# Designed miniproteins, single chains, part 41

Each design is a single chain, and the fold is of that chain. pLDDT is the mean over its residues in the fold that is shown.

## One batch from the design tools (miniprotein)

Design m1501
Fold by ESMFold2-Fast:
Structure m1501 (fold): chain A 114 residues (1-114)
Amino acid sequence: ELAEKAIEHAEEAAELARRAKELAEAAEALDPAVRAEIVTLLEAAAEQARKAAEYAREGNLEEALRHLRAARAAAEAALDLARQTPATPREIIELIEEALEHLEEAIRYAEKAK
């Protein structure tokens, strides 16, 4: 089912963003201001992805897509900042990249389910 696939990918993206956030919080080598910004963006990405999964479960694919796009924007901003920051652990970058792949799949399945 296309909606079920959108939910699965959105939930996976939320978990990956949450894990990246936890690693960013623990990254002592990051400047505190940069760390706080990455954490805030990843928290936003995880929360928006969770809301998208909830709306998709209700059959509200229009709202699910709005929240998936917001999650993608937050994750893209976090990835850009992480890549610009030489002290960023590679695992954080890899988790954000994986979260973005899942968000893109969630968007594709949600669009097809409409």
Scores: mean pLDDT 91

Design m1502
Fold by ESMFold2-Fast:
Structure m1502 (fold): chain A 70 residues (1-70)
Amino acid sequence: SSEEEIERELKRTETILKQKFPNIKEEKLEEILELVRKMVEAAEKGDDETAEEYYKKVLELIEEIEKEEK
């Protein structure tokens, strides 16, 4: 089901982010996971433009976290 696929992708993303940024703030982690959820939902609806915008937002937040970890 689509719900199982979304949950799998969110768990994978959470694991990767926690491994790369062990001290990531829970608020930032939740913000990224929410954007990933919206990205996957938009992609499933065939709304590729909306999915791409959420993808860009995820990349922006990851860049912000990388700057904070330095």
Scores: mean pLDDT 80

Design m1503
Fold by ESMFold2-Fast:
Structure m1503 (fold): chain A 60 residues (1-60)
Amino acid sequence: SSELERLTQRIYDMLKTLKVLPDLDDEQIREIAEKVAREMLTTPLEELPSLRDILLKALE
């Protein structure tokens, strides 16, 4: 799988395990996980926001 697919799966598994988005269905959580993964892969390390900030942006 691509880097994006692997990272998306890891973030999805984390969000499901922590139950931080309990009112969202699996498809919605996966979409959010992909948005977070894309942000992490496309942003330089020096400019990378915290995971919390990326999640808040993805929820918009």
Scores: mean pLDDT 73

Design m1504
Fold by ESMFold2-Fast:
Structure m1504 (fold): chain A 100 residues (1-100)
Amino acid sequence: SLAESVRRFAEWVEKVADDIEKGKLSREEAEINLALAAMYLATLESIRDQLPPEVQELLEKAREKLDEAYRALQNGDFKTAAKHLREFAETLRKLAEVLA
């Protein structure tokens, strides 16, 4: 289901945040993972108008958190990037709950 797909995506994002915070990913590897996250989010945003209004609001919040993570990463602030990615993952979990 879409809900299960989004939940698995949230779990993957949380692992990326952990790996960034622990210094397991280079900046380049972290940027690649954020680009993959952006592609998945863009796919969800492409069907936004077909989703419930609560999901649309959560998609906007998810986009904000992902953008904040990307800016932190570009500034070399890995700890702040990980924090915003965890907030992104939490928003995705809430989105998955609404879709279930």
Scores: mean pLDDT 88

Design m1505
Fold by ESMFold2-Fast:
Structure m1505 (fold): chain A 92 residues (1-92)
Amino acid sequence: SSELQAAAEAARRALAAAGATAEIEIEGSTLKVVLSGLTPSQITGLALYAIGLELEGAKVEIRIEGDTLEIVISGLTDDQQLEFLQALTGLA
């Protein structure tokens, strides 16, 4: 939706202003996020948030390489996608 794309753009800008990079792709109920320049605590917090979504019935794939975090989540509602993107914005 246009709201989800606006939230993704806000998250990208907030993370960039904080010195991190964010690549966010939304395809239906699937959200793919690649983040770099994060602190270890930020990586841990986001990974735990994504695992929480898996416990609610989503499918989650997480890959961590140094300061880079890749998360792919499928089976999300629009509200869950929006909340995750807002969490990314708040992380910055």
Scores: mean pLDDT 83

Design m1506
Fold by ESMFold2-Fast:
Structure m1506 (fold): chain A 55 residues (1-55)
Amino acid sequence: MALSEEERQRRIEELKSTYKMSDERAEVVIDTAEKLREIGDEIDEELRRRKELLK
């Protein structure tokens, strides 16, 4: 599940204020986190599908 544009901007702002990083740095961090979440979601879906077949 992808972040909304508003949530993405809010997280970027939080990273900038907390860690005093640049906009570009914060965007890379958020983009990387979103990509990892997508991969995790795909793995979870595949595991659920396999579990149903192994009942």
Scores: mean pLDDT 74

Design m1507
Fold by ESMFold2-Fast:
Structure m1507 (fold): chain A 81 residues (1-81)
Amino acid sequence: ALEELTREVERIIRENAEDPEKAIEEIGKLLARKIKETQDPRLEQVAKRIMHIYLEGVAAGKSTEEIIEEIRAATREALAA
């Protein structure tokens, strides 16, 4: 489910807070796996948004918690639609 995906992404971000390159690799692998397994176009769009939020947050110097909250907000919006 989308909630499980969000929790997994949050874990990867927290575990790799000091290594953004590794976080990007691990998030990318998780998203690719979930997209392949579910074949849901909505999941693909949410996955792209999650990666965009992470990349933009890191580039903007946002904290780990700020990035996670933005991802949670985007996931809630996707579930409400």
Scores: mean pLDDT 81

Design m1508
Fold by ESMFold2-Fast:
Structure m1508 (fold): chain A 86 residues (1-86)
Amino acid sequence: SREQLEKDLREGILDLTRRMVDKLVAEVSDPELAQRLREAVDEAIEKGDYETLARAAFLGLVGIATGDDPDSIAEELVRALEERLK
């Protein structure tokens, strides 16, 4: 059903975003940057902003796939999340 598809896609976005964030914060050198990333993601989750979460997950995947530095990936994700959560 449409409802089941929407539920599955939302759960998929949440799972992917959480796994990406957990992996990324374990690799970042700046604990304040790691905290800001977790807080921004948590805010998007609380607001049910699946568009923002999906975009963040995709940006993280691109950064990892291109071999970018974890701190640089985290900074770009925080910028993207904070800009969209205004």
Scores: mean pLDDT 82

Design m1509
Fold by ESMFold2-Fast:
Structure m1509 (fold): chain A 59 residues (1-59)
Amino acid sequence: SEADRKEAIARLRQRLEELGLSPAVIDRAVRLTEELLEKGVVPEEAIEASVQRALLEAR
């Protein structure tokens, strides 16, 4: 649902902000998460994939 998508994105933003990542990296991770959710990936897996990608990008 729309509410579930918003909650997943909020959780992702919180996690990445706690890691101190830049707003640009966070915005790209949010976009990836939205894309994965639209493709039917479960929220926990979509969040984990986006976090991993954001950390690689921040290296």
Scores: mean pLDDT 84

Design m1510
Fold by ESMFold2-Fast:
Structure m1510 (fold): chain A 70 residues (1-70)
Amino acid sequence: SSMKEKIEKLEEKAKEINEQIGKLSKEMFDAFTNGPLPSDEEREKKAQEISELNKELSKVLKEIRELKKK
């Protein structure tokens, strides 16, 4: 596939990861401000998921930067 197609796929993936991070972060924030507090296990699980998504996002963004280099 062309370089443009590869970049477009990576940008779409980055968007999806950002949306997932935002959703999980909001759910954690809302739980601590407005609802019953989540269990330690639930907090650790969501924190781990956010951490893993941030690592994946970093890799995708690095690939986009490398592909955009002349």
Scores: mean pLDDT 81

Design m1511
Fold by ESMFold2-Fast:
Structure m1511 (fold): chain A 66 residues (1-66)
Amino acid sequence: ETEEVIKQIEGLYERAKKLIEEGEIELAKDLLKKMEELVKANKDKPEAVKYGEEKIKEVKKLIEEA
């Protein structure tokens, strides 16, 4: 279900953001990879893909700024 995928992406995003704030960049990169894999596995769900790509972009920016 699209809603469940979005919820999973949101959970990964919140955890990655917290890890970046704590300086755990390696662990945040692992979560980023999980987000990318989840989006790739759900290409048939355009709302989840759009949400996931936005959150992936935000995490990448936070890692670059760290």
Scores: mean pLDDT 85

Design m1512
Fold by ESMFold2-Fast:
Structure m1512 (fold): chain A 66 residues (1-66)
Amino acid sequence: GVRLTPEEAKVAQAIAKLGGSATPEQVAEATGMSRATVQRVLDRLEAKGVVTREGDTYTLNFAAAD
């Protein structure tokens, strides 16, 4: 599996609870984080291959079973 920081794990879990796809606004509301913080974390998750961006929506990739 991909190693996540606590903030990255929190954002990934929020997307999972929202059905596996979410906008940065929905993640910010679900986590209580600022939009700027959420965007930075989502950019890192995309770089790690944890999420895929399509327009303004971020979708969780299949959780790597370890």
Scores: mean pLDDT 78

Design m1514
Fold by ESMFold2-Fast:
Structure m1514 (fold): chain A 76 residues (1-76)
Amino acid sequence: KEELLKEIKEVMERGKALVHRLVRQGKSDEAVALQEELNKLIQKALDAVSKGNYEEARKLIEEARELIEAAEKKLA
């Protein structure tokens, strides 16, 4: 559904912005690790949507949001 794809895009943009902030603070190793984990979750979420597994997609989107929030707290 369009709503799930919009949520995935929002998570991608938020994650990208956070990765840029980590790099600017000299935390390049953390930035790489975050980007790799987010890319894995996003790819799995897109695959789940394409297969009609909307519950699985929602769980993966939520895991990505939690990962972003945890990383943001470390920067605060």
Scores: mean pLDDT 82

Design m1515
Fold by ESMFold2-Fast:
Structure m1515 (fold): chain A 87 residues (1-87)
Amino acid sequence: GKVYSEEQLEAQVEASLAIMEAEIVKLMASKVEDEEKREKALKLAEEAQELAVKAEEAAEAGDVEKAKELIEKARELIRKAEEVVKE
């Protein structure tokens, strides 16, 4: 099987969590009745999901630094999407 370092495994777990968090926010955004807020929140959630998937790919490739950067960017977009949903 593929051998992973502890840091690679942690990055993979964190990326998977970010993917799940983005999916949850995307579901919440889809239920927003205001069209403008819904579109804004969905775009942020979709961008976060794309970054989280790229983070998972980077972690699997052994690029832990890139994975961590992408996870942080994804989580920032998730937070922004949540703010739009809560308005």
Scores: mean pLDDT 85

Design m1516
Fold by ESMFold2-Fast:
Structure m1516 (fold): chain A 74 residues (1-74)
Amino acid sequence: EKEKEELEEIEEKIKELLEKAKPIAENSKSIEELMEKLKKENPVFYEILLLQREATEKGKYEEALERILKLLKE
């Protein structure tokens, strides 16, 4: 199914981004500091995280997936 395939692709790319940003996360003493460092060093990853968190809390997962796909293509 199309949605399942797109979800798997997004998850893989997010995993790669997380692995690249792991050193930043490990050296951050707070979530706020982590987000500021990500915004400076990798704004695309920062935006992807915000969209995922927003979708999880507000239940707008499908809308967030579409936005994440757009960001990944940029």
Scores: mean pLDDT 60

Design m1517
Fold by ESMFold2-Fast:
Structure m1517 (fold): chain A 68 residues (1-68)
Amino acid sequence: AAALVDAAVVLVIAGAVALITGDLAAAVAAFTAAIAAATAALAVAPTPLAAATLTAATEGLAAALAAA
């Protein structure tokens, strides 16, 4: 089931939109949720997309925290 990867991708997009709009709290929350979803996806089935999504979410969280 790609549902966890799909959820993580949506959360990364939501985090990126929050960063663009300057809502750092929403960006941190979205990227944190994306990390959890991508980690769960990797535990179920390790895929390059799940790994890339986890990396993107982690870097997005670091950027949001640095901007705060």
Scores: mean pLDDT 77

Design m1518
Fold by ESMFold2-Fast:
Formats: structure tokens, sequence, C-alpha cells
Structure m1518 (fold): chain A 64 residues (1-64)
């Protein structure tokens, strides 16, 4: 399965499973990156399987 590094550059990412909020400068290793029609991105945390939501304009995504 392809892995991605998501870096929060601006704004916040929210863990939809736990409610945890990640801020600028934080990095997450994720799977199943999907862009939404409303300018958001969703992804799955590799360690926990939790679903994450962020603004597409607020993140940098790199394939690992």
Amino acid sequence: MKLYRVKIVKGKAINLTTGEIYGPGEELIVEDVKFTENGFVTATDVETGDVLLASASGVEIEEI
C-alpha cells in the first residue's frame, strides 16, 4: 500500500475518530489520501487507522 507524509503548513488537521487537532509544523504518515469536492483532504493514519481531515490548501503531501 502506498504511504504518504502529510505536513501541516497552515491551519489544522482534525482526527475525526478522536477529535485530536494537529497544527502547523506537524507531520503524519498516512494511507488512502482522498481529495474532497469542497477543498479538503481525508487520509487514514497508518499507526491507528484513524481518519484525518485537513484543508487541501493547508497541507503538503509527499509519497514515501
Scores: mean pLDDT 83

Design m1519
Fold by ESMFold2-Fast:
Structure m1519 (fold): chain A 87 residues (1-87)
Amino acid sequence: LVEKAKAAEAAGDGDTAARYYIKEGSKYFEDGDYEKAIEYYEKAAKVGSDELAAKAYYGASEAYKKLGDEEKAEEYLKKAEELEKKA
């Protein structure tokens, strides 16, 4: 998935890259690697549309909750809500 995301970024297709990064983040989340899940969700948010960035930030918020970082979970939830309202 990461190779496909990088290829999409190189081609200028940020939304396709964001979708692959979200899939990679979700895979790490399911594996219990919440720190890597957050890393890939942040990459998705950086390259995707507001709609995809909101989706990625929701994923990061859930991962931060699993890590016990309530402050970061709330921060990322608010970022997702603001982008969703804009989209």
Scores: mean pLDDT 82

Design m1520
Fold by ESMFold2-Fast:
Structure m1520 (fold): chain A 61 residues (1-61)
Amino acid sequence: GLDEAIEAIRAGDLERAERELVRAYLAGQISLETAQAIGRALRAGDYERAIELLEEAKRAL
């Protein structure tokens, strides 16, 4: 989920980060809009922004 996505980004495992992001979305932990924003940040190489959005999503749960 969200914690595993953050861990994967910090470890440089972007494939795992994207899979965990999809799992979090399918589990209803984040909206489609938030999942798309995080996915765009990951693809742009903006890992700080991706982690920020994931932490924000965790606080909203």
Scores: mean pLDDT 86

Design m1521
Fold by ESMFold2-Fast:
Structure m1521 (fold): chain A 56 residues (1-56)
Amino acid sequence: SQQLLEEAQKLRERAEEYLKQARKIREEGGDPVEAEILEGMAALLRGMAAWLESKA
């Protein structure tokens, strides 16, 4: 359904923001654990988006 595709897109956009934040942390020599957590959250959101797309 269109609703599921729209929800999936929102999850992918949120995942991209987490990845941008993680990259900035790594580039600035910040906490690598914080970057890893954000990368993990992005991976989870992308997985959820893929699942929603499969049901659309």
Scores: mean pLDDT 90

Design m1522
Fold by ESMFold2-Fast:
Structure m1522 (fold): chain A 81 residues (1-81)
Amino acid sequence: LEEEIKKIKEKIEELKKKIKELEKEKAKLLEELKKLPSSERQKILKLIGEILRIIGEILDLEREIEELEKKLKELEKKLKE
């Protein structure tokens, strides 16, 4: 039971680190987008597409973390017995 709790906590931390990396990439793309002139429509659309893809990945990871946190709470309740 305690071993399962440790594994879930480790996985949550790994997923959080991945989200932080994706947030950094998103921030870089937003800075690139900010520097582009409005005449560069194709580059703007491509960057927006990449930003949206990263946002989607972050949301998927956040959902996985939520499910793991729910499982963690249930295991911690069992540990009290």
Scores: mean pLDDT 83

Design m1523
Fold by ESMFold2-Fast:
Structure m1523 (fold): chain A 66 residues (1-66)
Amino acid sequence: AEEQALEAIDRAIELANDPTVSDEEVEKALREAQELADKTDNTLVHMRVVAARLLYVGRKVERELA
C-alpha cells in the first residue's frame, strides 16, 4: 500500500518536472497519489504528497512569472 502510494507520488513529480505535460495531467496524477496515500496510515507518505504538490505549485508559479 505505501509502496504503491510512493510510486504514484514519484510519477506525479516526474510529470510536474516535464514541461510538455499539461497541468490537468499533473493534477490527475497528484489526485491519484493522494487517494493512495489516504489509504495508508503513514505520515511520511502524506508528507511526500504535500511536497509533490508544493513542487507542482512552484513550477506553475515559475511559468507565470517568466
Scores: mean pLDDT 80

Design m1524
Fold by ESMFold2-Fast:
Structure m1524 (fold): chain A 84 residues (1-84)
Amino acid sequence: DEEVLRRIREAIERFGEEAEELEERLRKGEISEEEFKKKLAELAKELAEELERAAEEVEDPELSELLKKLAEEARRKAEELAAE
């Protein structure tokens, strides 16, 4: 599970970094609020897909359940952002 946990950490870190970059671009007026929401929704969807994949690969049932819940939360955020 070490490699799966590393991939999850990297996915979460990438999401955070890209989300911060998008927020900074929005603050500077480089992108519109609509573009910000769309791009953030795409990032959240990608994170959800990575967490779902990891949940299927891990042998620990408790970790698998936690990852599924995190994936559901990420998908919910993506849907909220896309629906407006």
Scores: mean pLDDT 81

Design m1525
Fold by ESMFold2-Fast:
Formats: C-alpha cells, sequence, structure tokens
Structure m1525 (fold): chain A 80 residues (1-80)
C-alpha cells in the first residue's frame, strides 16, 4: 500500500527530527487513503483532514485537530 509506505516514511522522518518531511509524507498518506476509501469526498475536506492529522501526529495539537475533524464528519458521511 502506497499510503502505508508514506506513513512509514513519515514515522522515520519524525524519529530523525525532520518535522517538515514527516508532515509532507503524512499529508500524502492521508490524501491517498481518503481518496481510496471516500472518492466522492471534496478536496477541501481531504485537505482539512490531512492538516488535522499533521497537527495531531507531528505537532501534538490534538485540540486543533479535533476542531478541524468535528465539522467534517457529516461531509465524510455524505460522500461515502
Amino acid sequence: SEALELFKKAQEALAAGDKKKAAEYLEKAVRLEARELLPELPEEVIEALAKGVVLAQVEGDYEKAAEIAEPLIPEAEAAA
């Protein structure tokens, strides 16, 4: 899986202290997974989801990640 490969690269970048590379790989992984599972999801929702995951996993900002995710649940349900 390309998404799993990118996720692994993101974890390796985080371990190396390269937050920028980690964010780039993680964003790509989330975008690929979202498009595969929910192909009708709007690009703006996919972008927000990727940003939220980066905030949670790279920055540790779970509160901001939750703020982004909450309004997207109805959009994800409608797209599925």
Scores: mean pLDDT 75

Design m1527
Fold by ESMFold2-Fast:
Structure m1527 (fold): chain A 66 residues (1-66)
Amino acid sequence: MTTVTLTGLNATSATAAALLGIGAPGSEARVESDGTVTVTGNLSEEDVEGLKAVAEIGGGKAEVKK
């Protein structure tokens, strides 16, 4: 089980990260009022890379925990 925390995102990038998160089996995504997005689940390497790319494009950062 992997947790990816995305910070510093605007609303559009936060939405994109949440959509990527819910595409993974058994995953859940939480979007906080400050734009922080937390995705937890059985994320593939491709899902994690996609979330990191969204963070970079959105001017934010991604932290991965296993």
Scores: mean pLDDT 75

Design m1528
Fold by ESMFold2-Fast:
Structure m1528 (fold): chain A 66 residues (1-66)
Amino acid sequence: LTEEQRLEAEKAMAVMRVTVAARYGTPEELRRVAEELKERVEKSDLSEEEKREIIEAVEEQARRYL
């Protein structure tokens, strides 16, 4: 996979996890999942730009359901 493809895959997986929490969990569980995902991304070795894109995608998806 290219770096671009890897970023898109990570972003898609994060959005999917938020969507699952939104569909099957409570609002509290959704907030927790979003926070845990953002924390893991911030602690990763991804670039600042890559972290920002994934975190923004997580926050946007969570906002749609909160």
Scores: mean pLDDT 80

Design m1529
Fold by ESMFold2-Fast:
Structure m1529 (fold): chain A 99 residues (1-99)
Amino acid sequence: DPEVEKLARELGLDEEEIETIKRYKKMAMLLQNLKEQDINDSLLGFLKGLKELIKSGKMSPEEARKIVREMVERMRRAVELAQERFREQQNYELLEKIK
């Protein structure tokens, strides 16, 4: 999603962190049967909320970057756990979808 990617870059995320968000999105769609639009709306709301807190002076850009990076690390761990589970189940189709 171009808007999610734009906001993530504005908050200081690199391309590897953005790719982690994309992998998490694919995983959430597959495991939770969530619609792509609902996931995008949740991510946009979170990222826009952080940007608003920065603009209002309630949060520093550094604090916002830390929060977003902590979110990305949780997403990375969730994807890794899903990949391990799919390997144990020999579910190579689901593994391929969340690469």
Scores: mean pLDDT 82

Design m1530
Fold by ESMFold2-Fast:
Structure m1530 (fold): chain A 95 residues (1-95)
Amino acid sequence: SVVELLRELAELLEKMGLDEAAEHVRKAAEYVENGDYTGAAQHLLKAADILEEKGVPTEIVTQLRVAAIHLSARDLEGAKESLEKAIELVKELLK
């Protein structure tokens, strides 16, 4: 589920010390669970902006922005695909 992927992403970001971005991703998960996809997208975009400022690879930032676009469109399958790509890229950074 999109909620489970967002929670996994937040945990990975916390392991990297990116706690502020992780908090926004956790809020995005809460908003998705409550059916507020616009609110979720705004929090995910805020997380992406923080990651960009912290010098996280552009490919990860791009996948979060794409996921936010899909969430705003209520396209949960598109959001899931982009989040799965972001998670894989973050896992590569933790090696």
Scores: mean pLDDT 90

Design m1531
Fold by ESMFold2-Fast:
Structure m1531 (fold): chain A 73 residues (1-73)
Amino acid sequence: SAHSEAEKLVAKGKELIKQKKYEEAIELYERALQLDPNGSIAPEALENLGKAYFKLGKRYEATEYYLKSLELK
């Protein structure tokens, strides 16, 4: 299902963050949100997008994704 695929993408993205592959992690989180934009995984994907953008020094984008994550809780 789209939900199951989104969960796998978020898990893989989290492993990429541990490897400091922030741009690759962002691509996986964005794909997860395309598959399941309003599902239970969406707040976690948005929070992790915020973390990845913060690590890349993109503070504006990081803040935007953190706020979106809070709105879906």
Scores: mean pLDDT 85

Design m1532
Fold by ESMFold2-Fast:
Structure m1532 (fold): chain A 60 residues (1-60)
Amino acid sequence: SMEKLKKALELAGEAQEYLKEGNYEKALEKAKEALEYAKEASPVGAESLEESIKYIESKL
């Protein structure tokens, strides 16, 4: 749904801001939440978020 896509984008944006601050724990939390919405709205977006989550986890 469009609402789930919007939530995924908002949460992914929050994750990006936390990454910029070096706050990897909060970035991971927001990215994982974004992934749940993306899985229902965009398969390609979900795959991109899964790769981002792996990257963030590598920094913890």
Scores: mean pLDDT 84

Design m1533
Fold by ESMFold2-Fast:
Structure m1533 (fold): chain A 74 residues (1-74)
Amino acid sequence: DELRLGVEIAEKLIKEGNAEGAVRYLEWLVKTFPDLPEEIKKLVDKAKKALEEGDTEEALKYAEKAVKLAREYV
């Protein structure tokens, strides 16, 4: 299951504190799997905005919420 593997990769990036990598990877997942719930897409957008504002801690928190929700769909 490609979606499950993608979620696991995003989780590892978050755990490593790689905010930029996690957000970019989650953006790719959302584009690759368009049937993912809108709530996940909104969380990824919030993570991206936090990263653009230099708030890496907030970006990681939103990325973690997106991954936790995505896990319910794999």
Scores: mean pLDDT 85

Design m1534
Fold by ESMFold2-Fast:
Structure m1534 (fold): chain A 90 residues (1-90)
Amino acid sequence: IEEIKKEVEELFKKLKDYIKKNTEESRKEAVRLSFEILKLLSKFLSEDEVAEISALLGKAFAYLSRGEIDKALEYLREAEKKALEGLEKV
């Protein structure tokens, strides 16, 4: 479980870097990476937990599309916290 937590933390770190870079290419990579994170989490978390994290990531991307990087990062941090809390219970 500790290895999975580290992997999730590293994926969220990469996602934050792509969001901060905020180029057309980095936004595409951020979306791809978000699906990779959700796929990984679906192996360990309940459908309800994954849906909540997915909704938070969706909010992050909505703000990113508006150029609201600080708000996108806030929702991303909330998604990461929910993911790590869920993994602690596994």
Scores: mean pLDDT 83

Design m1535
Fold by ESMFold2-Fast:
Structure m1535 (fold): chain A 94 residues (1-94)
Amino acid sequence: SKKEEELKEEIERLEEAIKEDPNDAASWALLGEKYFELEEYEKAIEAYEKAIKLSPNSTSLAILYEKLGEAYKKLGKYEKAEEYYKKAKELKES
């Protein structure tokens, strides 16, 4: 579809940006979002995990944990999804 083609073009641009600046946590988080929209959940997880590793004290950490939980839920990994939802909740209550 046109939307799938646009998502793939956005992913290619993000991959080029990451090649120039591999430590840009925001670009990794956006790459995860685009893979999630493309239903490439395992690739979305890898990108979100990289974003967290690069910015472990980010104000966006709770959101990234929620996104990891949603991606794991889409893969049927419910126990791991629940672990990440709990981590997100604990950060919001801290």
Scores: mean pLDDT 86

Design m1536
Fold by ESMFold2-Fast:
Structure m1536 (fold): chain A 57 residues (1-57)
Amino acid sequence: MLDREGLIERAVAAGLSREEAERVVEEAVKQADGDLEKLYELADRLLTRAILERSEA
């Protein structure tokens, strides 16, 4: 899955809530400003960070 929904499902599968995944993906979309390559790179980076922060709780 390479669209927005696919990124959200990936995050949920990795342990984030759907609401957290949606916020992270929305933030990545905003920063990417229509650049799909940057969107995926930013989403991966932000999702990894969110997962690590969750693991430290």
Scores: mean pLDDT 72

Design m1537
Fold by ESMFold2-Fast:
Structure m1537 (fold): chain A 61 residues (1-61)
Amino acid sequence: MEKVLEVAIAATKKLLEQGITEISFDEAREEVRKTAKELGIELSEEQVERAAELVLEALGV
């Protein structure tokens, strides 16, 4: 679960730096997958979904 939070925080920061505050769940999942690969973190499909949910919550959706 620690890895999920780390990826979610990194993905959220990246989106905010780009001025992106509105994103779909599918787009959040893809951003999570990209960020996980960049960080060298392997996530299961369930962990990707959970990280995407955390990203949407952090963006206020």
Scores: mean pLDDT 81

